Designed miniproteins, single chains, continued (3). Designs and how they scored, part 35

Each design is a single chain, and the fold is of that chain. pLDDT is the mean over its residues in the fold that is shown.

## One batch from the design tools (miniprotein)

Design m9187
Fold by ESMFold2-Fast:
Structure m9187 (fold): chain A 82 residues (1-82)
Amino acid sequence: SAAEAEVERLLAEAEALLDQAIAAARAGDLPAAEALALRAWELKAEAVRLMDEHALPEEVRAAFERRFAAAEARYEAVLAAA
């Protein structure tokens, strides 16, 4: 569906933003890392809204949550190591 495609697009963009946040954090630019991570969380909130509004399958929600959590965990690990 169009909603499922948009959720996948938002997830891919959020993952890319978290990868950029990791690069910024490793470069010592914590303000940039925080701004990028906040944008990723905003995209997550939009995806959750679309999943709720369109009653998307549980499989789609579970896959989204798993992939986003993995990206978030990578970012948090880099912050903890800094």
Scores: mean pLDDT 88

Design m9188
Fold by ESMFold2-Fast:
Structure m9188 (fold): chain A 85 residues (1-85)
Amino acid sequence: MKRVTVKATGIPKEKVLEAVRAAIDAAQRTPGTLTPPTAVVSKDGKELTVSAVVEERHAEETAQAIADALKKYGATVTEVRIEPV
């Protein structure tokens, strides 16, 4: 299995909760999601980190789905990581 991590900045405060929900929904809709996706907002509210554990064959698809969901809310994606777990 793989851990997918996407970090983003630039989401307006009013849209952070909607962006989080959209990213989680995007990850859940991707086949091969093994655990519920998680989202963490930084102390200053400026950075959002979304993570999911997925099957290897679906890792890139899940990363792209999360990134695309965040970009719809005006986010700048700063990091995408796919790591073994």
Scores: mean pLDDT 81

Design m9189
Fold by ESMFold2-Fast:
Structure m9189 (fold): chain A 65 residues (1-65)
Amino acid sequence: AFSPASEAGLRELAEEVVEKMEKGESVDGEELIERARALLAENGESASDEEIAAKLKELIDEIIS
């Protein structure tokens, strides 16, 4: 599981993605995963691309639901 600090940072990324989607802008998935990985590394954490993608999708769904 992600730490509260990592979840907060991932939530900020998810909010940015939702804002771009609302504006009709495209989001680069590879760049998003790289940014998320860097954020996790700052907190001493690591996760697979699949785990990061799943968590971001969860957070995006939570924001738009």
Scores: mean pLDDT 81

Design m9190
Fold by ESMFold2-Fast:
Structure m9190 (fold): chain A 90 residues (1-90)
Amino acid sequence: MEKRIEEAKRFLEEFEARLLALQAQGYQATLAGDDEAARAVAEEILALTLERREEILEAIDLVEEAEEDPLERDRLRRLREILDEVEAAA
């Protein structure tokens, strides 16, 4: 079980890092008035979140069951909220 939790944590860290990078890129494109770049980033966020939604949720569930740190539990809750927001926007 511990190895699966560690792999799930790594998967979520990689996912969160990529999502954060895309959000930052989209924000910069918006500030620059680059509508084409902003749209491309939004499409990448949709693909990243929706295509892997089940895998991400399974990883969150696995990590959350073992996590006792309230700050990490809040982080996992925010990831769920982001997935729900992206799905609602699609």
Scores: mean pLDDT 79

Design m9191
Fold by ESMFold2-Fast:
Structure m9191 (fold): chain A 94 residues (1-94)
Amino acid sequence: SKIEEIAKRISKITGRPEEEVKEDIEDVLKNTSLTLEQIELYIEAVEAAINGDIEKARELLEKMLEEVAKRQPPSEEEIEAARKRIDEIIEEIK
């Protein structure tokens, strides 16, 4: 499993038990909009930085940010829903 592979890598970096790291990854995937691919890019960047490859670490972090921007921007519908809610609150305060 890709989750198990990433959990093993994080466990090696942090010294935390692999099973606890796996549970944390599953919680992040369930409760946030982060993807396994984004978590993997972040861990690859950390591994590159630990090995002294700062340029590779930067490139991997930039790829992660690009993927976040593409896949998880606020939708037009979410923006409109937020605006409508603000208007409703203002009307109730009157």
Scores: mean pLDDT 70

Design m9192
Fold by ESMFold2-Fast:
Structure m9192 (fold): chain A 117 residues (1-117)
Amino acid sequence: GSPASRLTPEGLRALAEMARELAEKYRQQGKDWVAEAYENLARAFELLAEAVETGKDRRDEISDYLQRAAEAFEKAGLPEAAKILREAANDVRSGKLTLDEVAQKISEALAAIERSL
């Protein structure tokens, strides 16, 4: 299976670090909206890691950061990634998705972004 198929706090923090590195890379390229989107994804991954580790309900905060990432990707001209993240944000807030399914949806959005950039 994909490494993304197993949700761990360490794995989620590694994804947050990757997202921050991508934010810096795209900022250096002048792609400020892409950089902002990755910064918001990094915060969502950190909150997912905390939720998994502590059992605290962070759904509203996670949903808010996913929505902000979606808005930034929309402004960057990446509407498919924005759509995937908006759907994930709504499903997190409603409790329709598990945390594992949220991580999988974010990974799907990241794959779509890399194909477009």
Scores: mean pLDDT 79

Design m9193
Fold by ESMFold2-Fast:
Structure m9193 (fold): chain A 72 residues (1-72)
Amino acid sequence: MRVVLYAADENGNPVAFPDVALAEAVVREHGGEVLASSANALVVEIPEERVEALAAALSKALGVRIAASRVA
């Protein structure tokens, strides 16, 4: 499943990823593939059943909220 991951602060405001390299490493550790990365968004291929666990792991590792949007 292809998803776009965005970072947000504790108030829900969009923010840049604090550490893109760490975010990419967490994606790979959870069985995802990084297709594209920027300061503000990651495009990831991952099994649908792992999306929730990945978002939680990224939130914990980076200290930010993570929002996921499905690519149609």
Scores: mean pLDDT 81

Design m9194
Fold by ESMFold2-Fast:
Structure m9194 (fold): chain A 65 residues (1-65)
Amino acid sequence: SAEEAAKAAEEGARKAGGGAGAASGVWDMQLAGHIDPEKGRAAAQAAARAPTPEEAAKAVREALS
């Protein structure tokens, strides 16, 4: 779901730091089959550009909605 992907982005940003960590979280959910690949790419790009974990979560929710 969009909310689970948003949580993955936020957690990734906190663990690995910044947009790279956020994008990694979204990518892991896509590889696990939880996100459509096309929407997953858009969400990962949005997460990568977010300056904070909370903004990464918001960006992913918007990209998947």
Scores: mean pLDDT 77

Design m9195
Fold by ESMFold2-Fast:
Structure m9195 (fold): chain A 81 residues (1-81)
Amino acid sequence: MTDPTVLEGEIVAALLYIEAAVVRKMAENSTDPELREKLKKIADELEKTADEVLANRGSPEAIAKGREALEKGRKEVDELL
């Protein structure tokens, strides 16, 4: 059976990748070049954090950082829209 902490890390990373994909799609659909670039930057940061969480899955600190990044990314998108 997979370690529960490792599984939690994989779930958090998956949520970060999903959010990054959604934000990237918002960027692609934007006609404002400045908004598009800001959304792309948010998506890139979410993907980078997802990669870091996967590399350190099983670490409570990595999982907490991933959750924080997800909340921050969502807030940044809300502030832009």
Scores: mean pLDDT 84

Design m9196
Fold by ESMFold2-Fast:
Structure m9196 (fold): chain A 89 residues (1-89)
Amino acid sequence: SREEVLQKIKELADKILEILEKYFSPERVEQFKKIIDKALELMEKATPEQRVNILRGLRDFLLRETKDAPKEVQEEIKKLMDEMIALAE
């Protein structure tokens, strides 16, 4: 169901935030959380196609903003984002 898909996406987003908390300042993590929360809010009212596009935009944003993190961190964020996109398809 839509509710089950959105819940799984939220669980993956929470894992991304846990990773970000280990490598970024609290102030920057708060900024990431606001963008992620807005994306999740928009997905609640979105079609499946719109959800995929929202998540692709979020992935591109997160990878750009975390370019200075260790490669392993960037790869884990990408993996979790790709899992979210696959769930939305």
Scores: mean pLDDT 87

Design m9197
Fold by ESMFold2-Fast:
Structure m9197 (fold): chain A 87 residues (1-87)
Amino acid sequence: SEAEKAREEVEKRLAERLNMSLEEARKLLDELQSGSSQPAVDEIEELKKNNKELPPENKVIQLLQTVAEIVKELLEEKKKEAKEKEE
């Protein structure tokens, strides 16, 4: 339950920061978590045929950095809330 709530919060913040839908953010996080990148690679190859300038590695790096920042923020917020409850 707590893990599900944390996941939903990451999905929401990721969607807001990358200006994408919650559904797109959820799908992207599922792909990153499962390690199954082959469908995404196939989609990237199709897009590459059309625009030639798709930097999939940079996109993945940006996603990982954004997720890491969101997770750090959530951890800091939890630490702050725990401290307020003890004080």
Scores: mean pLDDT 64

Design m9198
Fold by ESMFold2-Fast:
Structure m9198 (fold): chain A 55 residues (1-55)
Amino acid sequence: APPPLVLLSHEEMMALYSKMSDEERFEFEKERLMLAGMSEAVAERAARHEVQLYK
């Protein structure tokens, strides 16, 4: 079974974004989405969108 999905609050996401580059943020989001059952291609696209929203 996949490991339990940890949902980050907006504050936790902002704290991580402040410590991470856009590339690191993207990689983190992609891995999280893949653990949630998304394919790599779908997770990559969703992670790019998420990073773009935080500018």
Scores: mean pLDDT 68

Design m9199
Fold by ESMFold2-Fast:
Structure m9199 (fold): chain A 83 residues (1-83)
Amino acid sequence: MEEEIEKKQKEIDELATKTVRLLVENPDKPSPEAVENARKILDILKELGASEEALRFARTLLYAAENPDKEEQIKRIKEELEK
């Protein structure tokens, strides 16, 4: 179980990093790939029974991906991922 959780946490980190890059490269338009990646992150966290804090983080990323005017939210997400 713990090894599976660790593996999925790394997958989430990679997906979040890619999503942030997609949003930064095209800030004027929402990226379908960024939205899909953000939804996958949220789904994985829900499956793992992650904390409400982690779920809030994933929802913020999804919201930013759907709403390009939320650049501040994207920046905060990136800072949290850097640990």
Scores: mean pLDDT 70

Design m9200
Fold by ESMFold2-Fast:
Structure m9200 (fold): chain A 87 residues (1-87)
Amino acid sequence: DIVEQLEKEKEKLIEAIKKLMSGEEAEQVIAALETLYKILIEQSKAKSSEEAQKIYKEKGPEYQQAVDILLKYEDVLEKAEEEVLKE
């Protein structure tokens, strides 16, 4: 199930971020990851491409804000992804 895979991936990334970062910066990255995965999970539940497109249009600005935050911390995210890929 793709939803279970995305939820597990999100949890592992957040745990990795908590090991690599602390304070306000960690909170920003965690919030961005939660936003990103929430949108991805919502899109994965769409029954049609039209429904998925509506989600994309409605959540576009929120998605872009999350991506912008994650790009600021791309080096830390690469390390977090390596931790997730160990499994």
Scores: mean pLDDT 80

Design m9201
Fold by ESMFold2-Fast:
Structure m9201 (fold): chain A 100 residues (1-100)
Amino acid sequence: EERERIRRILEELVQTYDGLISAELKLAVARTDLKNGIDKEESEKLIKEYEAQIAKHRTRINELLKELGIDPSKLSQNEIDELIMRFWLDPEGVVEELLA
């Protein structure tokens, strides 16, 4: 069923986006620690790790958007956030909109 397929893609999109935001926050902390001379060696390793995680999450989000028939290059981060927020508030409405 197409409706169920769209719902599952949107659920994975939300989970992947949460992972992206988490990794971005961790990256910001690690960069601040490095700037302040805190655990320099560890901070440098964590920065590289989180940058890699962010890249993987962004790639997956783009793949999921394409599966929904959406061109990710035409969307801003705010538009992606709006789509995820609308799905959280009205999952059936977003699914029906994407089916139309």
Scores: mean pLDDT 85

Design m9202
Fold by ESMFold2-Fast:
Structure m9202 (fold): chain A 104 residues (1-104)
Amino acid sequence: MSVSQLLAEQIDLYRGARAKLIEEGAHPEVIAAIDQLIATLEANKDASKEQTLALLDQQVQALSDLEVALERAHPHDKKALFSAMTLSVQVIHLSVTKLVLQKQ
């Protein structure tokens, strides 16, 4: 499997998550963050394996930071909680993509 194929799969997963977040009425900062993550992967589709691994690590950190920021900005908000759960699923998918890429 090529780096480009793995990134295309991750972008598709992000697009699915984005659609679900909109349906759930997520806060605008969550949608903006997902859009930025998609744009960054699309801009780096031809990146090297090493550059891609670093990029995936940066995206895991960005999602984790966003989950913490949502809890601080919107304490006890059910929409923020559902958004955080959706972001956690994306962290798992990124980690799997990283493991697959590392084995190549």
Scores: mean pLDDT 86

Design m9203
Fold by ESMFold2-Fast:
Structure m9203 (fold): chain A 62 residues (1-62)
Amino acid sequence: ELDEEIAEGIALIHVAIVKRDAKKGLATPEDIRAEAERLRQRFGDIAEPAVKELEKLVKEME
């Protein structure tokens, strides 16, 4: 019953934090994939844009 707008905001905040951590060397590609999967499991389709953004980040790092 989480509000969709709030869920979208939370997912985008997670993307921003992960991108920052990746640039600082604090997140591995495996950590980023795990976070994307968690977002999809918790928020479903609402998390799809965030998941796609994290997948792009992983591809860029590899």
Scores: mean pLDDT 78

Design m9204
Fold by ESMFold2-Fast:
Structure m9204 (fold): chain A 87 residues (1-87)
Amino acid sequence: MERAEHTSEVIAKIIKGEPIDTSYLSEDELVIVEGTKWVLENKDRVKPTKEELILAAETMIAIKRIAGEKEEEIQEFKERFEKKLAE
């Protein structure tokens, strides 16, 4: 399974609150999920381009909406991301 495709599925399931046993997730899957969170929190250190960050955020928002995440949680993610883009 492609990492990107699998990561999207894992994120969607986590957001939906579906029972995912994290002990059965591969180290690669956990690293990708946590790495994505870390990059958004620490973008000053990893130096991604604005275009790459925008694409990542749009992808995450799309996944969150498909997964049925609450709009308040999506809005918090969006506001956090926009603050980092403005810096």
Scores: mean pLDDT 60

Design m9205
Fold by ESMFold2-Fast:
Structure m9205 (fold): chain A 82 residues (1-82)
Amino acid sequence: SRVEELLAELDRLYGRPVSREALLAKSIEELEALLEKMEREGPALVAEAVAAAPTEEEQELIRRRFELERGLLEALLEEKRK
C-alpha cells in the first residue's frame, strides 16, 4: 500500500523503524486535525529548520521528511475512508 511505501521511506530517512502504533491507532477525525495542523504550522517550521540547517543536504532532508510525513497522513486518511 501507499502507507507502507511512505513508512519505508521514513524508516530510511530516520535510519531506524519509526514509531507507528500511535499514528495507526488514530481516528479519521484525529488524522484530519493532525494534517490541518501540519498544513497550517508546517511551512513556517520547515522554513525555520531549513534556515538553521548548515548544509544543502540537511535542508533537502528537512523538506523531504515534511513531504513524506504529510503524504503519510493523506494516505492513511484515504485508506481509512475506504
Scores: mean pLDDT 80

Design m9206
Fold by ESMFold2-Fast:
Structure m9206 (fold): chain A 88 residues (1-88)
Amino acid sequence: MEEEKTVEENGRKAAEEDGRLVREQLLAQGASEEEAEAAAEALREAVLRFSKKALEVLKNKLPVSFEELAEEALREAERLLRERLERA
């Protein structure tokens, strides 16, 4: 239980840091503030979802490959990014 909470917290911190880095990188490349923020939020949410699913696979020993989880996370990130850019 406690180890699961630690993994979830580490996943959340990693998502926040990755989002921040992506935002800074996109702004440095000339992206708009809105585009950079949308990409950072999409990545953050995708990383959090991936971390939760990966933890469940490990905990329950589910017959799911990490490659399949990573592919799903990438599709989710793309979908979220598209949705947020359309809302901007």
Scores: mean pLDDT 70

Design m9207
Fold by ESMFold2-Fast:
Structure m9207 (fold): chain A 88 residues (1-88)
Amino acid sequence: MKEKEELLKKAEQLEELAKKYREDAEQDRRNSEINKELAEKYEKLGDKRKAASYFSASGINDVGADVSRELAKKYEEKAKKLREEAEK
């Protein structure tokens, strides 16, 4: 009983962590879109420095979103395994 309860608590903690990383990934994705739009706007205005800065920020946000999605998936998979072990 205690072992099953400990596995379920650990699974729940990993599920909460995965949810947080999913939220972080979505925020980074939205920030990437905004920065890309700003980069295109400043490129049209001839402000190459601002355009380059926003394009760089967009790229950083894209990488952040990808990393957060990977972490979320790994924690979701670990949580699933712990729940399966608890059902033995």
Scores: mean pLDDT 87

Design m9208
Fold by ESMFold2-Fast:
Structure m9208 (fold): chain A 91 residues (1-91)
Amino acid sequence: SPILKQAEELAENLVLGTPYEPLLQDPKVRRQLIALVLREYFQKSYEEIGKLLGVSKSTVENAISKGSLLVMEIYEVPQAVIEKQRREQEA
């Protein structure tokens, strides 16, 4: 899918040139970042992302949550903000 290729390129660009670049070798981390890009940049629903990635809606929700926290860490968002976001995802 052209959208998946674009999302993968954008996901890679989130970590390229950072100390986190080696995490792109982990397929689970790649999926987390791709799911995040599909949601935030392409504004796809969780159901549409699930169909594109071949995974359940709950897997997509978990992937987006983890990808969001990782991006906050990469861009040095204050720990207090990361902790608040984590609590909101667990509620």
Scores: mean pLDDT 82

Design m9209
Fold by ESMFold2-Fast:
Structure m9209 (fold): chain A 89 residues (1-89)
Amino acid sequence: RDELIARLRQLLADTTQETMSLEDFRKRVLEALGLTSEAEQKNFFSFYMTMFNVDELDALKYYLGVKGNSETVEVRPALERLIAQLQAT
């Protein structure tokens, strides 16, 4: 957990983009965490007490509180929300 939080904080420090697509955001988060296989990605979301039976992209939307037809994410608030969720568990 502490290493995952540290990696996400590093990603936040290294990222200068204000917004990006949800798919690009998912990719950068998973790459930063070292999660390269589909099984590892699903296990990550399941382990952190998500209540969804959807794929990793929909799981990430739910986890970050992204709703509706938005395909763009505010990077800093989304990363801070993900870090807060990991700290709460």
Scores: mean pLDDT 63

Design m9210
Fold by ESMFold2-Fast:
Structure m9210 (fold): chain A 77 residues (1-77)
Amino acid sequence: GALAEAAYAAVLAGDEAALEAALAAGLALIDAGDYAAAEAVIEALERAARETGNLEADILAGVLALHLAVRRTVEAL
């Protein structure tokens, strides 16, 4: 999706503002219940972090993954 592609490109470019926008977009997707799109953003950030060694991207992917896991757990209750 466009947001996952933008997140990946932001990490590769070292664009901190775009990376912050990707985090905000990922959180908004989770809050909207669009878990598939949120997972795509998380996977894009994890892949980019692995390829570049960008610790910030890895941390942001972890934050989004934790938030998504919490939302899914609440939905299952």
Scores: mean pLDDT 83

Design m9211
Fold by ESMFold2-Fast:
Structure m9211 (fold): chain A 91 residues (1-91)
Amino acid sequence: SAKEDAIKKAIEDIKRGIKTFEELIEELKETNPELAEKMQELLEKAKEHLKKAEEYLKKGDYEKAREEITKAVIELAGATVLWMKHFVEQK
């Protein structure tokens, strides 16, 4: 269905975002391990919500799947804010 396809696309977009931040965290481990650890915590929360979204999608609960997708996006946004703050404040 169109709703199912939209949720699947959102899940794949979030998976790509997670991979991008995993690569960034790997680069940061040597230069800023504290930031790397904080970002990794947010990514782990995003992955947990993504897993729940996939489980709800399999059950046909599209509303709960979207709620968990929203939570995953919020965690990734948190990681983005931490990274941007660090980048801007470094002179």
Scores: mean pLDDT 87

Design m9212
Fold by ESMFold2-Fast:
Structure m9212 (fold): chain A 79 residues (1-79)
Amino acid sequence: MLYTLGPVLQKLAESLGEKRKTLTVGELMEIVQKFIDRHRLPSNNGVLDVSGTVVGEAVGKDTLSVDEFLDFVMSQVTE
């Protein structure tokens, strides 16, 4: 399965060194996990600090739960 990345997710991927607009499910999940690991709050592993990121700008929030972030990612891809 291949996913085509929407503009916000392309900018997120580029910030993590990935320039391709189309990724396999495994490649997408690797980028997603790398973002989660980088932005996870030390006091609450279920919450991400997205302040100053393209995701935070797109959703208008400084924090997202991991579940909210995963929902956002899936809203930003097409098969």
Scores: mean pLDDT 81

Design m9213
Fold by ESMFold2-Fast:
Structure m9213 (fold): chain A 84 residues (1-84)
Amino acid sequence: APWTKVFSLDDEEAVEEALRLAESGEGFVALSFDGKVLAGSVSNEEAVFEALRLHLSGRGFVLIRENGVPLVYTDEDKFLLKNF
């Protein structure tokens, strides 16, 4: 899917936690805006599709890559998308 990638989230705390988990699993980590990090690192298309569907339903998720390039679809990251 043609997602918007964003560098340097303003919420460094959430990004750092997700990134650490993603680096352990070498993949993407799906974050719920409420729960932050889902348990365990997930690097499969099904998890990515699930996060995308949630964002389309008005529920945003943050997808963090192991190399620190987040794909964000949360209200907190909406201002970053505007500046992209």
Scores: mean pLDDT 42

Design m9214
Fold by ESMFold2-Fast:
Formats: sequence, C-alpha cells, structure tokens
Structure m9214 (fold): chain A 66 residues (1-66)
Amino acid sequence: MRKVRVTVEIIAEKDGKKITKTIVFDNVPLTPEAYQRIAEEIKKKIEELKKQGYKVVTVDIRTEPL
C-alpha cells in the first residue's frame, strides 16, 4: 500500500505578529481513520494556539506521495 507524507502548516496571528506551526506526518496510510487522527492532532494544535491568545488565520494541508 502506498503511503503519503502530510504536511500541515497552521498560520496564527497575535498582536500583529504571524507565526507558522508546522506538523509533519510520515508514512500515513490512505485510510479515513488515518485522516481522522490527523484532523484530531490539528484540532489540538489550534486549541493550544487559541489558549495562548493566537487567532488561527489559515490551515494549509499538503499531501506528498512517499
């Protein structure tokens, strides 16, 4: 089974400053369950940023074949 690399870039802003949080998932199987797990990790990072006072501006997801 082919696996992919999923790169998630979360762009967040606080007091005019933009930051980028990058999360890389390697060897991701092309299954709904794997994508649900990735979505849960993204949600956790967004919640952490919001607790720190950041406003999430953009979430970019890129998938690359391995």
Scores: mean pLDDT 80

Design m9215
Fold by ESMFold2-Fast:
Structure m9215 (fold): chain A 51 residues (1-51)
Amino acid sequence: DKELLENVNKYAILRPISKLPLKSMEEFEELLKTPGSLSGGVSRRTVKRAL
């Protein structure tokens, strides 16, 4: 399942982002709007929880 692979990749990306300031979270939101870059249901809530 390709969606599963993309989800695993996202969690790997979230690891370094969780160390970054809130500004990074807003930039991450922009990536979520771009189709193809971050596929899946990762939302601002998910990223904020990781922080």
Scores: mean pLDDT 51

Design m9216
Fold by ESMFold2-Fast:
Structure m9216 (fold): chain A 85 residues (1-85)
Amino acid sequence: MEELREEIEELAGKLMELLGHPEKAEEARQLAREEAEEAEATSENPELMLRAMLYGAKAYVAKAQGDDEKAKELEEKARELVESL
């Protein structure tokens, strides 16, 4: 669980850097951490919820890098996980 939260935080910071706002990376990491901790605390299946959030974060990073095909694939995986909650 801690590993999943850490990866989500790292991807949030990376996303801000890719969007041209490296000065907002730390704020993005903090917000992502708070959202992941809340999701873990309130979900009936915290591992599945965090995994869905991780795939969503990966999808945003892929899209920011111009890899629209990979972004769609990752977004679909995130959606499938959320639907199985």
Scores: mean pLDDT 83

Design m9217
Fold by ESMFold2-Fast:
Structure m9217 (fold): chain A 62 residues (1-62)
Amino acid sequence: MTIKVEKVGDSYRVTGTFGDLVIESTYSGVSEQEAKDLAEKQLRDAYLKALEERDELLEKLR
């Protein structure tokens, strides 16, 4: 998992990648570390959601 943070004015643009998953978000009013933590959580939640949807489809077909 890779998190890239770029400061854009008073905000942080964060790009997170994990396998084929890519997220990009802009966070205002937070520190660089908080922006990283938020992006990491979003990337983790997206990955878990993708796995759950796949497993639900497999259960419905079997």
Scores: mean pLDDT 77

Design m9218
Fold by ESMFold2-Fast:
Structure m9218 (fold): chain A 66 residues (1-66)
Amino acid sequence: SLAEEAARWLKEKLGLDVPVEAVELAIEMLKAGKSELEAAKELMEKFGLSPGTAMGVVAAARRALA
């Protein structure tokens, strides 16, 4: 899936080990028209990610949707 590829990219390129479910949520939020900042805030709240990690997940989701 796009989320599994994005999670693998995050681990291999940025050293970020995040659950696939966090990437799936980021993709869903971006498809729904939420801003990158809104998506990052939701990821921080639901998965306890740091701001930097949450922004990394959003960037990977954007890349997957391009």
Scores: mean pLDDT 85

Design m9219
Fold by ESMFold2-Fast:
Structure m9219 (fold): chain A 68 residues (1-68)
Amino acid sequence: MKEEYDRLKEELLELGRSHAPILGTREQAYAEAQAIVDAFDEALKRGEPLEDIVKRLRAALEGFRSAL
């Protein structure tokens, strides 16, 4: 599960680095991806179950992907 979480974080950040957003700059896309990752890291630190975080992160990744 942690390996899956780490992989999804890397995929989200890579999308931010490699794709130009429809609106704004690549720097903005990366910053938004980083903010999403930071929010989930904080949820994990607060003791939310890793399985729930992974499920929500997958949804966030697909949402981010469709917004690019």
Scores: mean pLDDT 73

Design m9220
Fold by ESMFold2-Fast:
Structure m9220 (fold): chain A 66 residues (1-66)
Amino acid sequence: MSLWDQIQALIDAGKFDEAEKMIDSMRPDVIKFRSVAGLMEMSRAYKRMGKNEKAKEYLDLAIKLI
């Protein structure tokens, strides 16, 4: 099971603080390696947590890499 699947499971359980901590641990590598898939997963996770501004920020970063 991927780490992104674990983040989605935490969001499904309402454990937004734990989901955020897991995203925070992955963010440096996503940015460093320019992972479009990782940026899209971060955008999706933030949107599901109601953090629409953060979701848009990471979606815009992903689009710039395409």
Scores: mean pLDDT 82

Design m9221
Fold by ESMFold2-Fast:
Structure m9221 (fold): chain A 109 residues (1-109)
Amino acid sequence: PVVRERKRTVTATVETPEGPKEVTLELEILEERVFREPGRVGVLMKVRIEGDEEDALAAAVEEAKRLALEEAGVEAEVAAKADILKRTPKYNELYVSGLARYTEEALAE
């Protein structure tokens, strides 16, 4: 069976001693799940990202926030977190979650 992995280019901001630095990484989505509730939408993903651990964490969080906002379709408060599952010299595997929360007032606009 040929499983086609979903590849996305993600731009994220990483804090450095010289200030915020923008990084762009290629992220492969291995698993994706969306869940919906009144006033909430969440995205759960398992991803593979090449590069530095801090850059990979930032990119995973940013993609989760972006997808949660797209699934919400309205202005929403967004939170995301990522956990490293596996580190190798070539890539990192992460479990990442994004959550968008919105009020009925935001939906009325």
Scores: mean pLDDT 75

